# Designed miniproteins, single chains, part 2

Each design is a single chain, and the fold is of that chain. pLDDT is the mean over its residues in the fold that is shown.

## One batch from the design tools (miniprotein)

Design m35
Fold by ESMFold2-Fast:
Structure m35 (fold): chain A 117 residues (1-117)
Amino acid sequence: MKLSEAGLAELEKTARTSPLAAVEAVKEAIEAAKAGDEVKAAQKATAALILASEALQAAEWLLAAGRLSEEAYRAIEEAVEYVKKAVEALEAGDFEKAEEYAEKAREAAERGRELLE
């Protein structure tokens, strides 16, 4: 299946923006959990995982299409892995570890964005 140029442009936007959006969502989940808002924490953690999954899928399609460097793909993959680790730490009640992983995810997401600019 060949994607249209418009479809590829939307995937490039997703690969560029969704990793940072996932990081923002997990940080909001951590703050909600610290405030005792378990419903908001769960909603934001779920949003972070969905955004991370969308980013990785977009990056995989772009890499296969030759529209993404292996370096940019690795940065996005690293950001997604740290978002998942941050959510796992949050679910375990380890807020310090969740914040550490969220920051590592942000660093990887920023590297991926710079490589796409």
Scores: mean pLDDT 88

Design m36
Fold by ESMFold2-Fast:
Structure m36 (fold): chain A 61 residues (1-61)
Amino acid sequence: MPSLEELAEELARAFAERAPDAEIRAILDQIKTLVPQVDPDAILALPREVRQRLGLAQLAA
């Protein structure tokens, strides 16, 4: 089972690479198991451009 840190990095990469929503949802569902307040539907409602920018910013940090 990946750690929260590994899942967060995987999510950032998926956002940066503009991965399909199904792939992003699978990662978010795993994160929600560790962090119940995460809402995958709210995150997937963000525009793809915004998600990509967030992923790139997270990977640069």
Scores: mean pLDDT 79

Design m37
Fold by ESMFold2-Fast:
Structure m37 (fold): chain A 59 residues (1-59)
Amino acid sequence: MQVGRDLIRSNRTISMAMFRGSRLRDPDLMIQSVRDAARQLGLSPSQIQGIVDYVRQSS
């Protein structure tokens, strides 16, 4: 079963969205940036939620 961390590690776009979000110092903008990147990659809603949950746990 795929976990949010594995999806982030395999997807440079999502990793870059996390990095940009962390620089904004706004958790909501970081989550939104990651969610948008995951949607552009064609991930399912469940996979997107897994990534969002991982981002919230990581700050």
Scores: mean pLDDT 67

Design m38
Fold by ESMFold2-Fast:
Structure m38 (fold): chain A 106 residues (1-106)
Amino acid sequence: KEELLEKLDEGIEIIKQLESGKLSAEEARELNKRYTELFEEVLKGVHEINKEKYPEEPKSLHELSALTAKLLKEENPEKWEEMTKLDSFSRNIALLETLKELVEKS
């Protein structure tokens, strides 16, 4: 749980740094690579703590993402709908913050 919260905080910070416009092309590339790795680990960790509610074993990263979307829609449908109206950076931050809230409550 604590490790997953730390990964979520790191992911939020990476997105904020990418949006800042202060990074070199090389720094942005390295952060994008780190974010991709971190996001997969976050999705796996969120699924693991919610496996009693969603016991389906994801066969791919795509299926894992779909199960996470289902969880978010069921836990807070209004916030999910609001997130779909945001730009990509704001949406990614809102997604990670919502996942963090769910992890903290579990």
Scores: mean pLDDT 74

Design m39
Fold by ESMFold2-Fast:
Structure m39 (fold): chain A 67 residues (1-67)
Amino acid sequence: MEVSEEELEELIEQLKSEDEEVRLEAARKLGQLKDPRFREPALEALKEHPYASSELKSALWELSQIE
């Protein structure tokens, strides 16, 4: 799947969305790319949304473990 730098920036922005569905979808898409650039945005999203669903927390945790 070809993901442009602009699309990656938009996905990172979506991790900050007020809509949990949007955040979850962005986290899943970023997780498939396995790029270490997403580690810090994922950690920030976990910090901003501590009451997120178990699914979102799991996806963000996986992103935070990318090296």
Scores: mean pLDDT 71

Design m40
Fold by ESMFold2-Fast:
Structure m40 (fold): chain A 105 residues (1-105)
Amino acid sequence: MLSEEELQREVTESLFTMASSVEKLAAEVYKKKGLDDAAKYEEQVAEYIREATKALLEGDLEKLAEYELKISEYLRKIAELVPDREHDLELAEREEKHAEELKKK
């Protein structure tokens, strides 16, 4: 139903939204709780987002899907460490669905 171009646009918007949300969450958690693991997972998600964006620009949809799944995994790990876990779980589920749609192409 979605064209390849429409799917790529939606994925790009999702990746930027996740980067912003995770960075904001980690900054607040780090300042209030001193949670080193949450900060490290946020840094890892940021790197995966950069790699996913690079894969998208190169047209490597398989690599893009791999990084979306890794982003989802780390968002779930962050959710286990913070009170805002419900929001992070929603973002993780959204990214898992995007990766599944990419694999169908």
Scores: mean pLDDT 71

Design m41
Fold by ESMFold2-Fast:
Structure m41 (fold): chain A 99 residues (1-99)
Amino acid sequence: SPELARIVLMLIALKYYEEGKYDEALKVFRLIETTPDSELPGVADSLLAKLAKENPEEAEKIRQEAEDIYNSGDQAALDRLATRVLLAKAIIESGAAKK
């Protein structure tokens, strides 16, 4: 599902942001913005697989959290997640060199 894949990517980006890995967070934010819906599941699967090589428990936690949000049907939960992503991106970009 493209919607589920988008949630997975948002959670991965926020993880990098919380860890201070701002370049990696920005890369994932760009993937969310620029990847067509048809390609999002493949991109999300690839990034989860990469994360699982480094920390399989954290990758599984992100996958499960994304499924829980997606299956909840709670639009307020989705809106909160989207707001967190937008704020994280804005904070990184405000501290970055002018593009």
Scores: mean pLDDT 81

Design m42
Fold by ESMFold2-Fast:
Structure m42 (fold): chain A 61 residues (1-61)
Amino acid sequence: SLEEEIARLEAEILRLHDEQVEVQRRYDETGDEADRERLRELSRRIDELVARLTALVEQAR
């Protein structure tokens, strides 16, 4: 259902946000370029999922 898809996207966004916090902490400590690239990837994925969530919420009207 639409509600189940919204719930799944919200859960995935929260999971990615939690990972972003952990990776940011590591990057702040180490300056590792791999963690910087992971932060860019996580930001892009979160933006994509937020856009999808917004579209689904508009459909639920």
Scores: mean pLDDT 86

Design m43
Fold by ESMFold2-Fast:
Structure m43 (fold): chain A 97 residues (1-97)
Amino acid sequence: MEDTRRWIAGLAVAAITGDPAAGRAVAENVALSEEEVLALLDEAEKQPFVDPRLVAAMKAVLRRDAAAVARALGVSRAAANTLLRQLPQALAALAQL
């Protein structure tokens, strides 16, 4: 399982800057702590066009809290657990775009 924090940080940077290439560079090259990634998500949440439910879900994913992911997205705990298991593959696929 690759570093999920790195890919979530990349998504947050892309949302803040509007530049997917900047997000990809962060995801591939920058090692960030959980606290640094949470700070980036807090900045992304301040953007008027960013969905706060997705930010809440990403914060829950960083904490590996399936119940919090389920609440944020309005899905079952089983669906949230499936998303957490599949997330590294989905994030790796996004890095190739």
Scores: mean pLDDT 69

Design m44
Fold by ESMFold2-Fast:
Structure m44 (fold): chain A 108 residues (1-108)
Amino acid sequence: SIQDIIDQAIEELKKTTDPEEAYKIVYDAAKQIIDSSDDPVVAGDALSELMNRVIREVKDKEVLKAALEAIRDAAMELLKRTDDKEGILRAIAVLLRAIGELYELERE
């Protein structure tokens, strides 16, 4: 299930301090979410929930940055493979939020 993918990714993120490993964990999870859903709206909402969990539960700044970069890149991938208006809007919303969160981290 999508929830199991998110839960597993968050638990693995809590165990690492390596940004490269963090990026891979989150990107692989986001890619599984996108690939497991035939509805880009469902995929976009799931990526938004993954981002909510990452922001709330990841305390290491370098791990958080890598996770947000992975979500940004996955949202771009969802956008590229989506031709439905509602799916495009969901992908854009996730992408813009990830960019905004990354910008906020650079200011801290």
Scores: mean pLDDT 89

Design m45
Fold by ESMFold2-Fast:
Structure m45 (fold): chain A 102 residues (1-102)
Amino acid sequence: EEKETLELLIERAKEELKQAKENKDEKSAKALEAFIKQLEKALNDKSISLAEALKEAIEEAEKILGVRGPASEKLIKEIEEDPEGTTKRIIEQILEAKRQAE
């Protein structure tokens, strides 16, 4: 399940990355690339938990965007219950934080 959740997060982030590149939004594209890279690292390293991978991925994306978004234990639990819906919401939340900063 944790591996499947990571794969779903990566897939959704890649969809958003494609849109960012099509819109020539370089800042969002770089943030999404960093997010994907961190999750892919966790996918092959059993010592990295989903919670740790998600926190690092969000931190890297926020750093590139110059914004802060809430990463919480509740969000991680919601991913376990509804991986697709929660994954999409997290990505949308990161991108919305970028819009609010502009």
Scores: mean pLDDT 69

Design m46
Fold by ESMFold2-Fast:
Structure m46 (fold): chain A 61 residues (1-61)
Amino acid sequence: KPKITVSAATLLAAGASHEGIAEAVKRLVDLGYDVTVVGVTDPELAERIRKAAPEATVVMA
């Protein structure tokens, strides 16, 4: 399976919302990617991602 790493910290710094990040991760999982999300310091964002895309790996900073 193709692997992709998403930096939540970089996306947040660029002005992305928690909802937008969770939707992007879900779309990548739905397309068949093994998604790893890094740079997550906010537990609320981590839970939103896990709820939207439970197959994604979330790495807390």
Scores: mean pLDDT 83

Design m47
Fold by ESMFold2-Fast:
Structure m47 (fold): chain A 64 residues (1-64)
Amino acid sequence: MSPGTLALARFVQAASGEDVSGWSLEEIIRYMLSQGNSAEEILALAELVGVDPAEVRRILAKLL
């Protein structure tokens, strides 16, 4: 897991109380969408924590 993906996972874990330490970036994004986060919010947060926005867009295109 990249440092940016790990930071995003830790953010979701802190907000949700779920153990997301073993989750992939796709699983994290799927969870965020299920909680009502928009694609734009997910992209903005990922960019803030240093995740590649192209990878996030690829996953969002697959899930939406």
Scores: mean pLDDT 76

Design m48
Fold by ESMFold2-Fast:
Structure m48 (fold): chain A 85 residues (1-85)
Amino acid sequence: SLSPEQQAQIRALAREALLRAIAAALALGLELAPTPTVLELEAEVRASPELQKLVEELKKLDREEIEKLIAEWEKELQAQVEAIR
């Protein structure tokens, strides 16, 4: 079973991954479901200069390049979660 410390680390990694996913969705011009969680994450992306820069950099890429980056981020998240377990 996961310790409270491991659970906190996994939640932090998941939040960072979700913020990057929201940034990618905004760069692709996707309509996001207006759930409380999505609205909070979207507001955080809009308030963060680093995440806004990421959105602008992603807008320079085509859809296929962004999808490839998302796949690499998902692999990295899985590896980080497994390393914590």
Scores: mean pLDDT 80

Design m49
Fold by ESMFold2-Fast:
Structure m49 (fold): chain A 79 residues (1-79)
Amino acid sequence: AMAPRIEVEKIDKNKVKIRLTHPDGTVEEKEVDISKAKEEIDRLGARAVLRDQLTPEQVAELSRQAKEAIKKIEEFEKE
């Protein structure tokens, strides 16, 4: 089964696009200010756990991907 995927992309000096791909293949995209990106990643992840009834293994993978996305946001904030 596919785990959810979180991807982040810098689209402007102060803006990022966050993409969450659900296990069923549906995609949610949100453009947010860099300062709000970490909060938005946390919210999207929490919603996916409830919506998709994630297994413990899928939750662990989502958590790993969220940490990587947050690290990437922190690198964007330093640019």
Scores: mean pLDDT 80

Design m50
Fold by ESMFold2-Fast:
Structure m50 (fold): chain A 64 residues (1-64)
Amino acid sequence: MEKAAEALEVALLPQVSRETAKKIAEWVRKNKATKEEVKEIMRSLGLTDEQAEQVAKAIEELEK
């Protein structure tokens, strides 16, 4: 779980703007998005599949 928070920070902050990171987090919370839906949105925003996977996993761990 601790690594999930670090992965979220590393994946979101260095790869996307602060505004984009907040937008992604709010979207996931509002829609209770599945891991696959999060990955799809991340890829649509220009993140690689591996980065999208890391972000989706980190968000899932935070939502526990």
Scores: mean pLDDT 61

Design m51
Fold by ESMFold2-Fast:
Structure m51 (fold): chain A 76 residues (1-76)
Amino acid sequence: SRAKVVKMLEQAAKYAEQGDVDMAVSIARLAATEAKAAGDDETAALAQQTAEKTREDPSKAAEYLRQAAEQIRARA
């Protein structure tokens, strides 16, 4: 469900804030897999793009992850 994906991205943001970028990326990728399994390709693509942004710019990782979670929440 979208609620599960939102919760996963919020958890990933907390790991990013703690400096655990690898865990944040892993959780964001799992969120993309969860969304894809549910047939929500748009949410899966957003979560995957957010995982890539998190890897590329760790300093803004928490912001990217929270922004993605809010975008998904707004669509529910």
Scores: mean pLDDT 85

Design m52
Fold by ESMFold2-Fast:
Structure m52 (fold): chain A 100 residues (1-100)
Amino acid sequence: DSEKKGLVAQIKILLGGMVTSGLLNKDALDEFLEAIKKLNNPEIVKAAEQFKDAVLNNAPLEEIDKLIDNLANLLLENATVDQLKELLETIEKILEKISS
């Protein structure tokens, strides 16, 4: 599905950009994790928790990029287009808030 691949690619780009910015704080990551929990998929939730922990513990960018890739692959396999659109909207709102 080309639409689904496009949405996942946008999510991946935004997450990578936020990590590189150094502006991701616990509140932003908690909001992201709550959005992920709405997908009701334990494997995706676990991947998002691993991403959150890595960012908060200042893991190397290469490790965080690998976690983003894993999360993106799980979203592509398991999330619907509507779920991805809602998740992307939440990520865009987080980016606006942390960039201000």
Scores: mean pLDDT 88

Design m53
Fold by ESMFold2-Fast:
Structure m53 (fold): chain A 85 residues (1-85)
Amino acid sequence: MLFEELKKQVDEEREKGTYSPELKEKVEQFQKEVIVAAVPKALELGYEVGQSVIDRAEKLKAQGLKAKPEVEQEVQEALEKLLAE
């Protein structure tokens, strides 16, 4: 839901020819939280993850960045769907 809401806001602003700094900051924060949540889950599920992405996730986590429960849920669902038959 949170990803789809952000994507919808980005798409709507693109169609209007605008891209607000507030929306840009929300997208960047969401991307950081996704990296922190997705890397450990992807590795647990057996996905191949590049070392540079793992290193970035570890650095963000070391800086005290934590994914919101909603972001962790969206990441879990997305990764599980990719593994679906």
Scores: mean pLDDT 74

Design m54
Fold by ESMFold2-Fast:
Structure m54 (fold): chain A 60 residues (1-60)
Amino acid sequence: MSPEERGELADRAAVRAISRGLSLAEVAAEVQRETGLEIDASRFSSYAELGRAIGERALA
């Protein structure tokens, strides 16, 4: 999977989870399920911080 495709899947998964009212930890789990990206949600205090970290890791 390309970094761009991984980023798009990660963003889509995060947006869907947030729209469902899921916690930061559950949002990170859904992103990991869809893309394989492992993110420790306990390190973040907001959806914006988590989303930025997801995007940076997806493009790395």
Scores: mean pLDDT 78

Design m55
Fold by ESMFold2-Fast:
Structure m55 (fold): chain A 67 residues (1-67)
Amino acid sequence: MTKEERNKKALELLKKHNVNPVDPKDVSAPKYILEAEKKMEVTPAQIVGAILASGYEGVKELVEKIK
């Protein structure tokens, strides 16, 4: 599976579970970082990392963990 195909499948899974990636500027904002840490078990950077490193399987595990 190509990197593009893997990323597309991961994004489809995230949307299905109502989890959306954010723009880099939002991730860098202190407000967003505090919100993510306080209300979520997983940061947006971890989701991106899972897509790049583990593809579909990694994203599935993170999505289940978030919800």
Scores: mean pLDDT 49

Design m56
Fold by ESMFold2-Fast:
Structure m56 (fold): chain A 81 residues (1-81)
Amino acid sequence: KKEELLKKAEEYRKKANELIFQSAEHAVQAIHLAVEIVTNKEAPEEVRQALADHNARATQYDKEAEEFRKKAEELIKEVEK
């Protein structure tokens, strides 16, 4: 049973890492769009919406990664009991 819990914890950690990579990609895109907005005298609404969408997705992936990290930590804590 403990080996199964450790394997499940490792699977959750891998999923959390995958979500962190996705969050980072969206954060990078948001930074690029923010620079374009600052440097342009006239920023289209579509560009501002895209910035908001990338920021929202980065935040969502970070939250999902934290949830999977917490699930992994709970399983490890259960094994340590």
Scores: mean pLDDT 82

Design m57
Fold by ESMFold2-Fast:
Structure m57 (fold): chain A 100 residues (1-100)
Amino acid sequence: STLSLGLTRIGPELDAEGRELVRALLTFTGKGGEAVELMKKLKEEAEKAGVPIVSESESEDTFSFSIELRAPSLEALEAALRETAAALGAELLPVTEATP
């Protein structure tokens, strides 16, 4: 089973002070039975913690869900993502940008 975390940058966005915020979708993906079950549990825990789920998808062997994040820099998001990936034993995918 494989776990992966993907970050897709969306925006740009400015805060009330005119500073650039990084707005991004963080996607959790589990492939294989144990990874799928873990991702479903993480989604349930996120919902219980009041974190809105932006999207989810399920196939025979894969489950994924996404949440929206805002941070003052991409570096801050990447640092948090690396920590989360390490805690989960997940593969960290390259940062992508949403195309129109």
Scores: mean pLDDT 79

Design m58
Fold by ESMFold2-Fast:
Structure m58 (fold): chain A 66 residues (1-66)
Amino acid sequence: DEVLALAQRANELIKRGLKAYEEGKKDEAIKYFQEAKDVLEQLRPRFAAADAGIAEVDKLIEEAKK
């Protein structure tokens, strides 16, 4: 299932980004969050939860940029 595989990939990227952010590696966190957003954008027309995921990732990117 391509949709499930991409959703799992996006979730793993978000998890890695959150870990990097917690460790003060903000640039790495932003990179992982941007990669997760790219995956979620691919899913957007096929996966209703993708919009919520994109919104959450956008919020995380903005927080990491502070």
Scores: mean pLDDT 82

Design m59
Fold by ESMFold2-Fast:
Structure m59 (fold): chain A 78 residues (1-78)
Amino acid sequence: SLFEELKQALRNKDYEKAAKIIYELLKSGKATKDEIGDLIQKLREEDPSITDEDIQELIALLVDIILKDEKENNKVIE
């Protein structure tokens, strides 16, 4: 499942892959931002190797993906 892939990506410090999985879940409507937040909290409780710094990096990469996707779509259409 995408949630298992997300957990493995976080354990492997593959934040780019983790951010892409989260973005896909949000964009497809399969998860809300609140559900993703709850999932991250649960994963941190289950996996102590996931630090605050890991979550900060994940959020930064997710924001970068969102902003790049929005900018590229707007510029290609124009």
Scores: mean pLDDT 74

Design m60
Fold by ESMFold2-Fast:
Structure m60 (fold): chain A 81 residues (1-81)
Amino acid sequence: GPMAAAADEIARVLKEHGEEEVAEEVRQFMLDGQARGLDPGTIALAVAMYLIALTVEGKISPEAAQAAVRALNAALDRAGV
């Protein structure tokens, strides 16, 4: 479904930027959110906020976070969300 496709795409982008651990955490969070019936917009906002927090803490690069957020928004746009 659209959320699973978005989760796979954002994880791919994070892995391309060397953030393999964060990629798996974000992917699992998105799939768990979908399984629990959370709204796609709520899941997307939570993921974006988490990536911003990791950037502020210096745990990921701003470039990785920006690329992942762009990929998430593009995937949701393709799904009509």
Scores: mean pLDDT 84

Design m61
Fold by ESMFold2-Fast:
Structure m61 (fold): chain A 96 residues (1-96)
Amino acid sequence: DELEIAKEMILRGRLSAEDLSKLKSEELRRALIELDVAIGVFQIKEAVGMATEEEKKEFEEIEKELKERVKKAKSIEELIEIAKEATEKLLELLSK
């Protein structure tokens, strides 16, 4: 099931090229890649000591909300919207 494969990738916090290749939706694949990039950039910012405590807390809340919404998602279209919204929030956080 394409939906379950995509959900598992988000919940484990890691994309795989093999699992991405199993997704038929190019829009879903793109949304997952863009989300992973935004998460990864923030994690690098945190690892090099450039994130404030406030930014770290905001990131944790975004990640928590993302995972809870992903668990409840019932369609590929809903999952795409969840991923896009989380990416937008992360990009806003990164622009501070």
Scores: mean pLDDT 87

Design m62
Fold by ESMFold2-Fast:
Structure m62 (fold): chain A 65 residues (1-65)
Amino acid sequence: MRVTGEEAANAALLLGMLGLASEEAARRAKDQAYKAGEMTQEEAARIIAEGAGVSQRQALQALNA
């Protein structure tokens, strides 16, 4: 499944809002997702997990929320 950079960025921000990532980490992950643009769900989860400092499972849950 493909995900837009905006959808991935929103997932990163959601992790920050839920307290699963710091605001700085969530913002970093958001910026990386926007720069990546359209990507696969797995690629989006990887970028968000690396940027936000969360597991890929948590990133996938945020993307599917």
Scores: mean pLDDT 81

Design m63
Fold by ESMFold2-Fast:
Structure m63 (fold): chain A 72 residues (1-72)
Amino acid sequence: MEELEKKSKEAADIIEKYRAGEDVTHGEVGEAYRTLLEAKEKGVLTPRAQKIVDEIERMAAGGRAGAAELAA
């Protein structure tokens, strides 16, 4: 669990850089997000990382709502 916790902290840093407008590759952001989801499932997310996951999930939920409108 220590290694995943450390990777979770590093992943949060990568996503924060991306959100701050720093140019980060899509591959790095995708890998970071997957690491955060794995840490969430194992219950080792830091409060900082949990906030980031919640914000991303909110944006994803908005996209799903738009898709439902197109299906109608």
Scores: mean pLDDT 69

Design m64
Fold by ESMFold2-Fast:
Structure m64 (fold): chain A 81 residues (1-81)
Amino acid sequence: SEPPLSEAEVEQMIENFEKWAKEQVAKAKTEEEKRRVKSHLEAMARHLKAYIERHVPDPAVAARAIARIDAILEEYTKLLE
């Protein structure tokens, strides 16, 4: 089994998710591309939240990280509307 995530690793995962989301949204030009990007952002957010829940032992730290991922998802999916 994988070791617990450090605070620095959690922060880097969140920063990487936001950077990736920004790049994906910037590249989406057509309505079809925007729909695909939205679905991909939602899938990635679900995966990262599940990974955090599994590998972050402190429930309060995990909850804050999940809230940040949800906030990023909401911000960048709104840009696709």
Scores: mean pLDDT 88

Design m65
Fold by ESMFold2-Fast:
Structure m65 (fold): chain A 85 residues (1-85)
Amino acid sequence: HMKKLIELLSAFGRKLNELLPDLPVEKRLEIYSDLMRALKEAFEKGMSTEEILEKVREILRKYGIPDEKIDELVAFLKQELEKLE
């Protein structure tokens, strides 16, 4: 399960860099840290895909990411999560 989590976070990180190239490195690292914690907790608790996606939306909004970019990132994450099952 840890390998899947790392692969998922790596793919998400690449997409985040593609959609938000000008995002400060410090903010990017904080987002990755919060996402890693949320995804690890979600996998440990057996949370649904929809519950995971809502937590990710909350984290991205906290860091001031525009809703349009959040929607693109969440759609990408949903597709990646579906590939893991």
Scores: mean pLDDT 80

Design m66
Fold by ESMFold2-Fast:
Structure m66 (fold): chain A 70 residues (1-70)
Amino acid sequence: SEEEEVVKKMKETIDKLYNEIKKAPPEQRNELIQKLLDKVDEMLKEIKSPEKALEIYGYVTDKINEIKKS
């Protein structure tokens, strides 16, 4: 569906930002995490389905938890 393609593109954007955070010095990571969260909040406004919104939220939360474990 069209919304599935939107979700795929959103995940690609999240992956790009996640990789930037992982490569960044520790002192810059909190700022980049905030930028990621702000971008996700913006992207979620484009999703009509609560189920798909929850999918994106879960995806980004998992990525942030991976950063915090590192």
Scores: mean pLDDT 82

Design m67
Fold by ESMFold2-Fast:
Structure m67 (fold): chain A 71 residues (1-71)
Amino acid sequence: ATPRQIALLERALAIARENGVLTAADLARVFGVAAGRAALAELRRITGSDAPSLTPEQLEYALRLAKEGKI
């Protein structure tokens, strides 16, 4: 993972922990509608998830793998 992807995962995980899940609406509030949609698509690619929302557990696992250089 790139440093930019790690930073995105850390920010996404913080939002998911506050809200219980991470949705497109959560990312739109932070980044704007278009940028939030792009960020969610990137997070789905990193996590390997096709789901419309991401859980804190999925983001924690992906962030751990990214920091270990495994993704």
Scores: mean pLDDT 81

Design m68
Fold by ESMFold2-Fast:
Structure m68 (fold): chain A 68 residues (1-68)
Amino acid sequence: SAMDEEFERRAELAVEMVRALSEASGTPAEVLAQQLLAWLRRELSKTLSEEEVERLEAIFRRKMAEAL
């Protein structure tokens, strides 16, 4: 869907940001990715259904796993 495609693009950008922040801060990229994912889950759960949150979280996790 268009939402999944847009979220996939945003997840790819988030991966680049996590990598850059990791390099700048010295914090492992995996730690930053986990923190970002936890925040994202909390924010999405405020407005989206459990099914939609799980689907978008899966896209984000896949993109993070592919890049790390």
Scores: mean pLDDT 79

Design m69
Fold by ESMFold2-Fast:
Structure m69 (fold): chain A 58 residues (1-58)
Amino acid sequence: MEALEERLRAALEEAGLEYREQHFLDALGWMRGLRASEEEAIRLAVAVAEVDARAAAL
């Protein structure tokens, strides 16, 4: 659990996005609900955060 948060923070920071607790909760939800791996959940969380950032900029 702690490792997931740290990895998610690093991935979001590399993408130029701010970490929010909501991203961590979303990643956990995908791992539990969709049987996603940690790597898949992190990639999905970054992708969703990118879409949200673009939508907020419009």
Scores: mean pLDDT 77

Design m70
Fold by ESMFold2-Fast:
Structure m70 (fold): chain A 55 residues (1-55)
Amino acid sequence: MEVVLKGVPTDEELERIKNDPSVEKVYVEAGGFNPEKAYARLKEAGLEDKFAGVL
């Protein structure tokens, strides 16, 4: 399953991504709200290995 972050993810969203083994790829939407902050939060949660790019 692929996930697209359309804004800055909440702690609940990050926990869901972390705990769901079916989530293989996470994208950050380039036209979304604050994509740099979205990526930073993904990295802080230790989920950069699932990061697949910017859409």
Scores: mean pLDDT 79

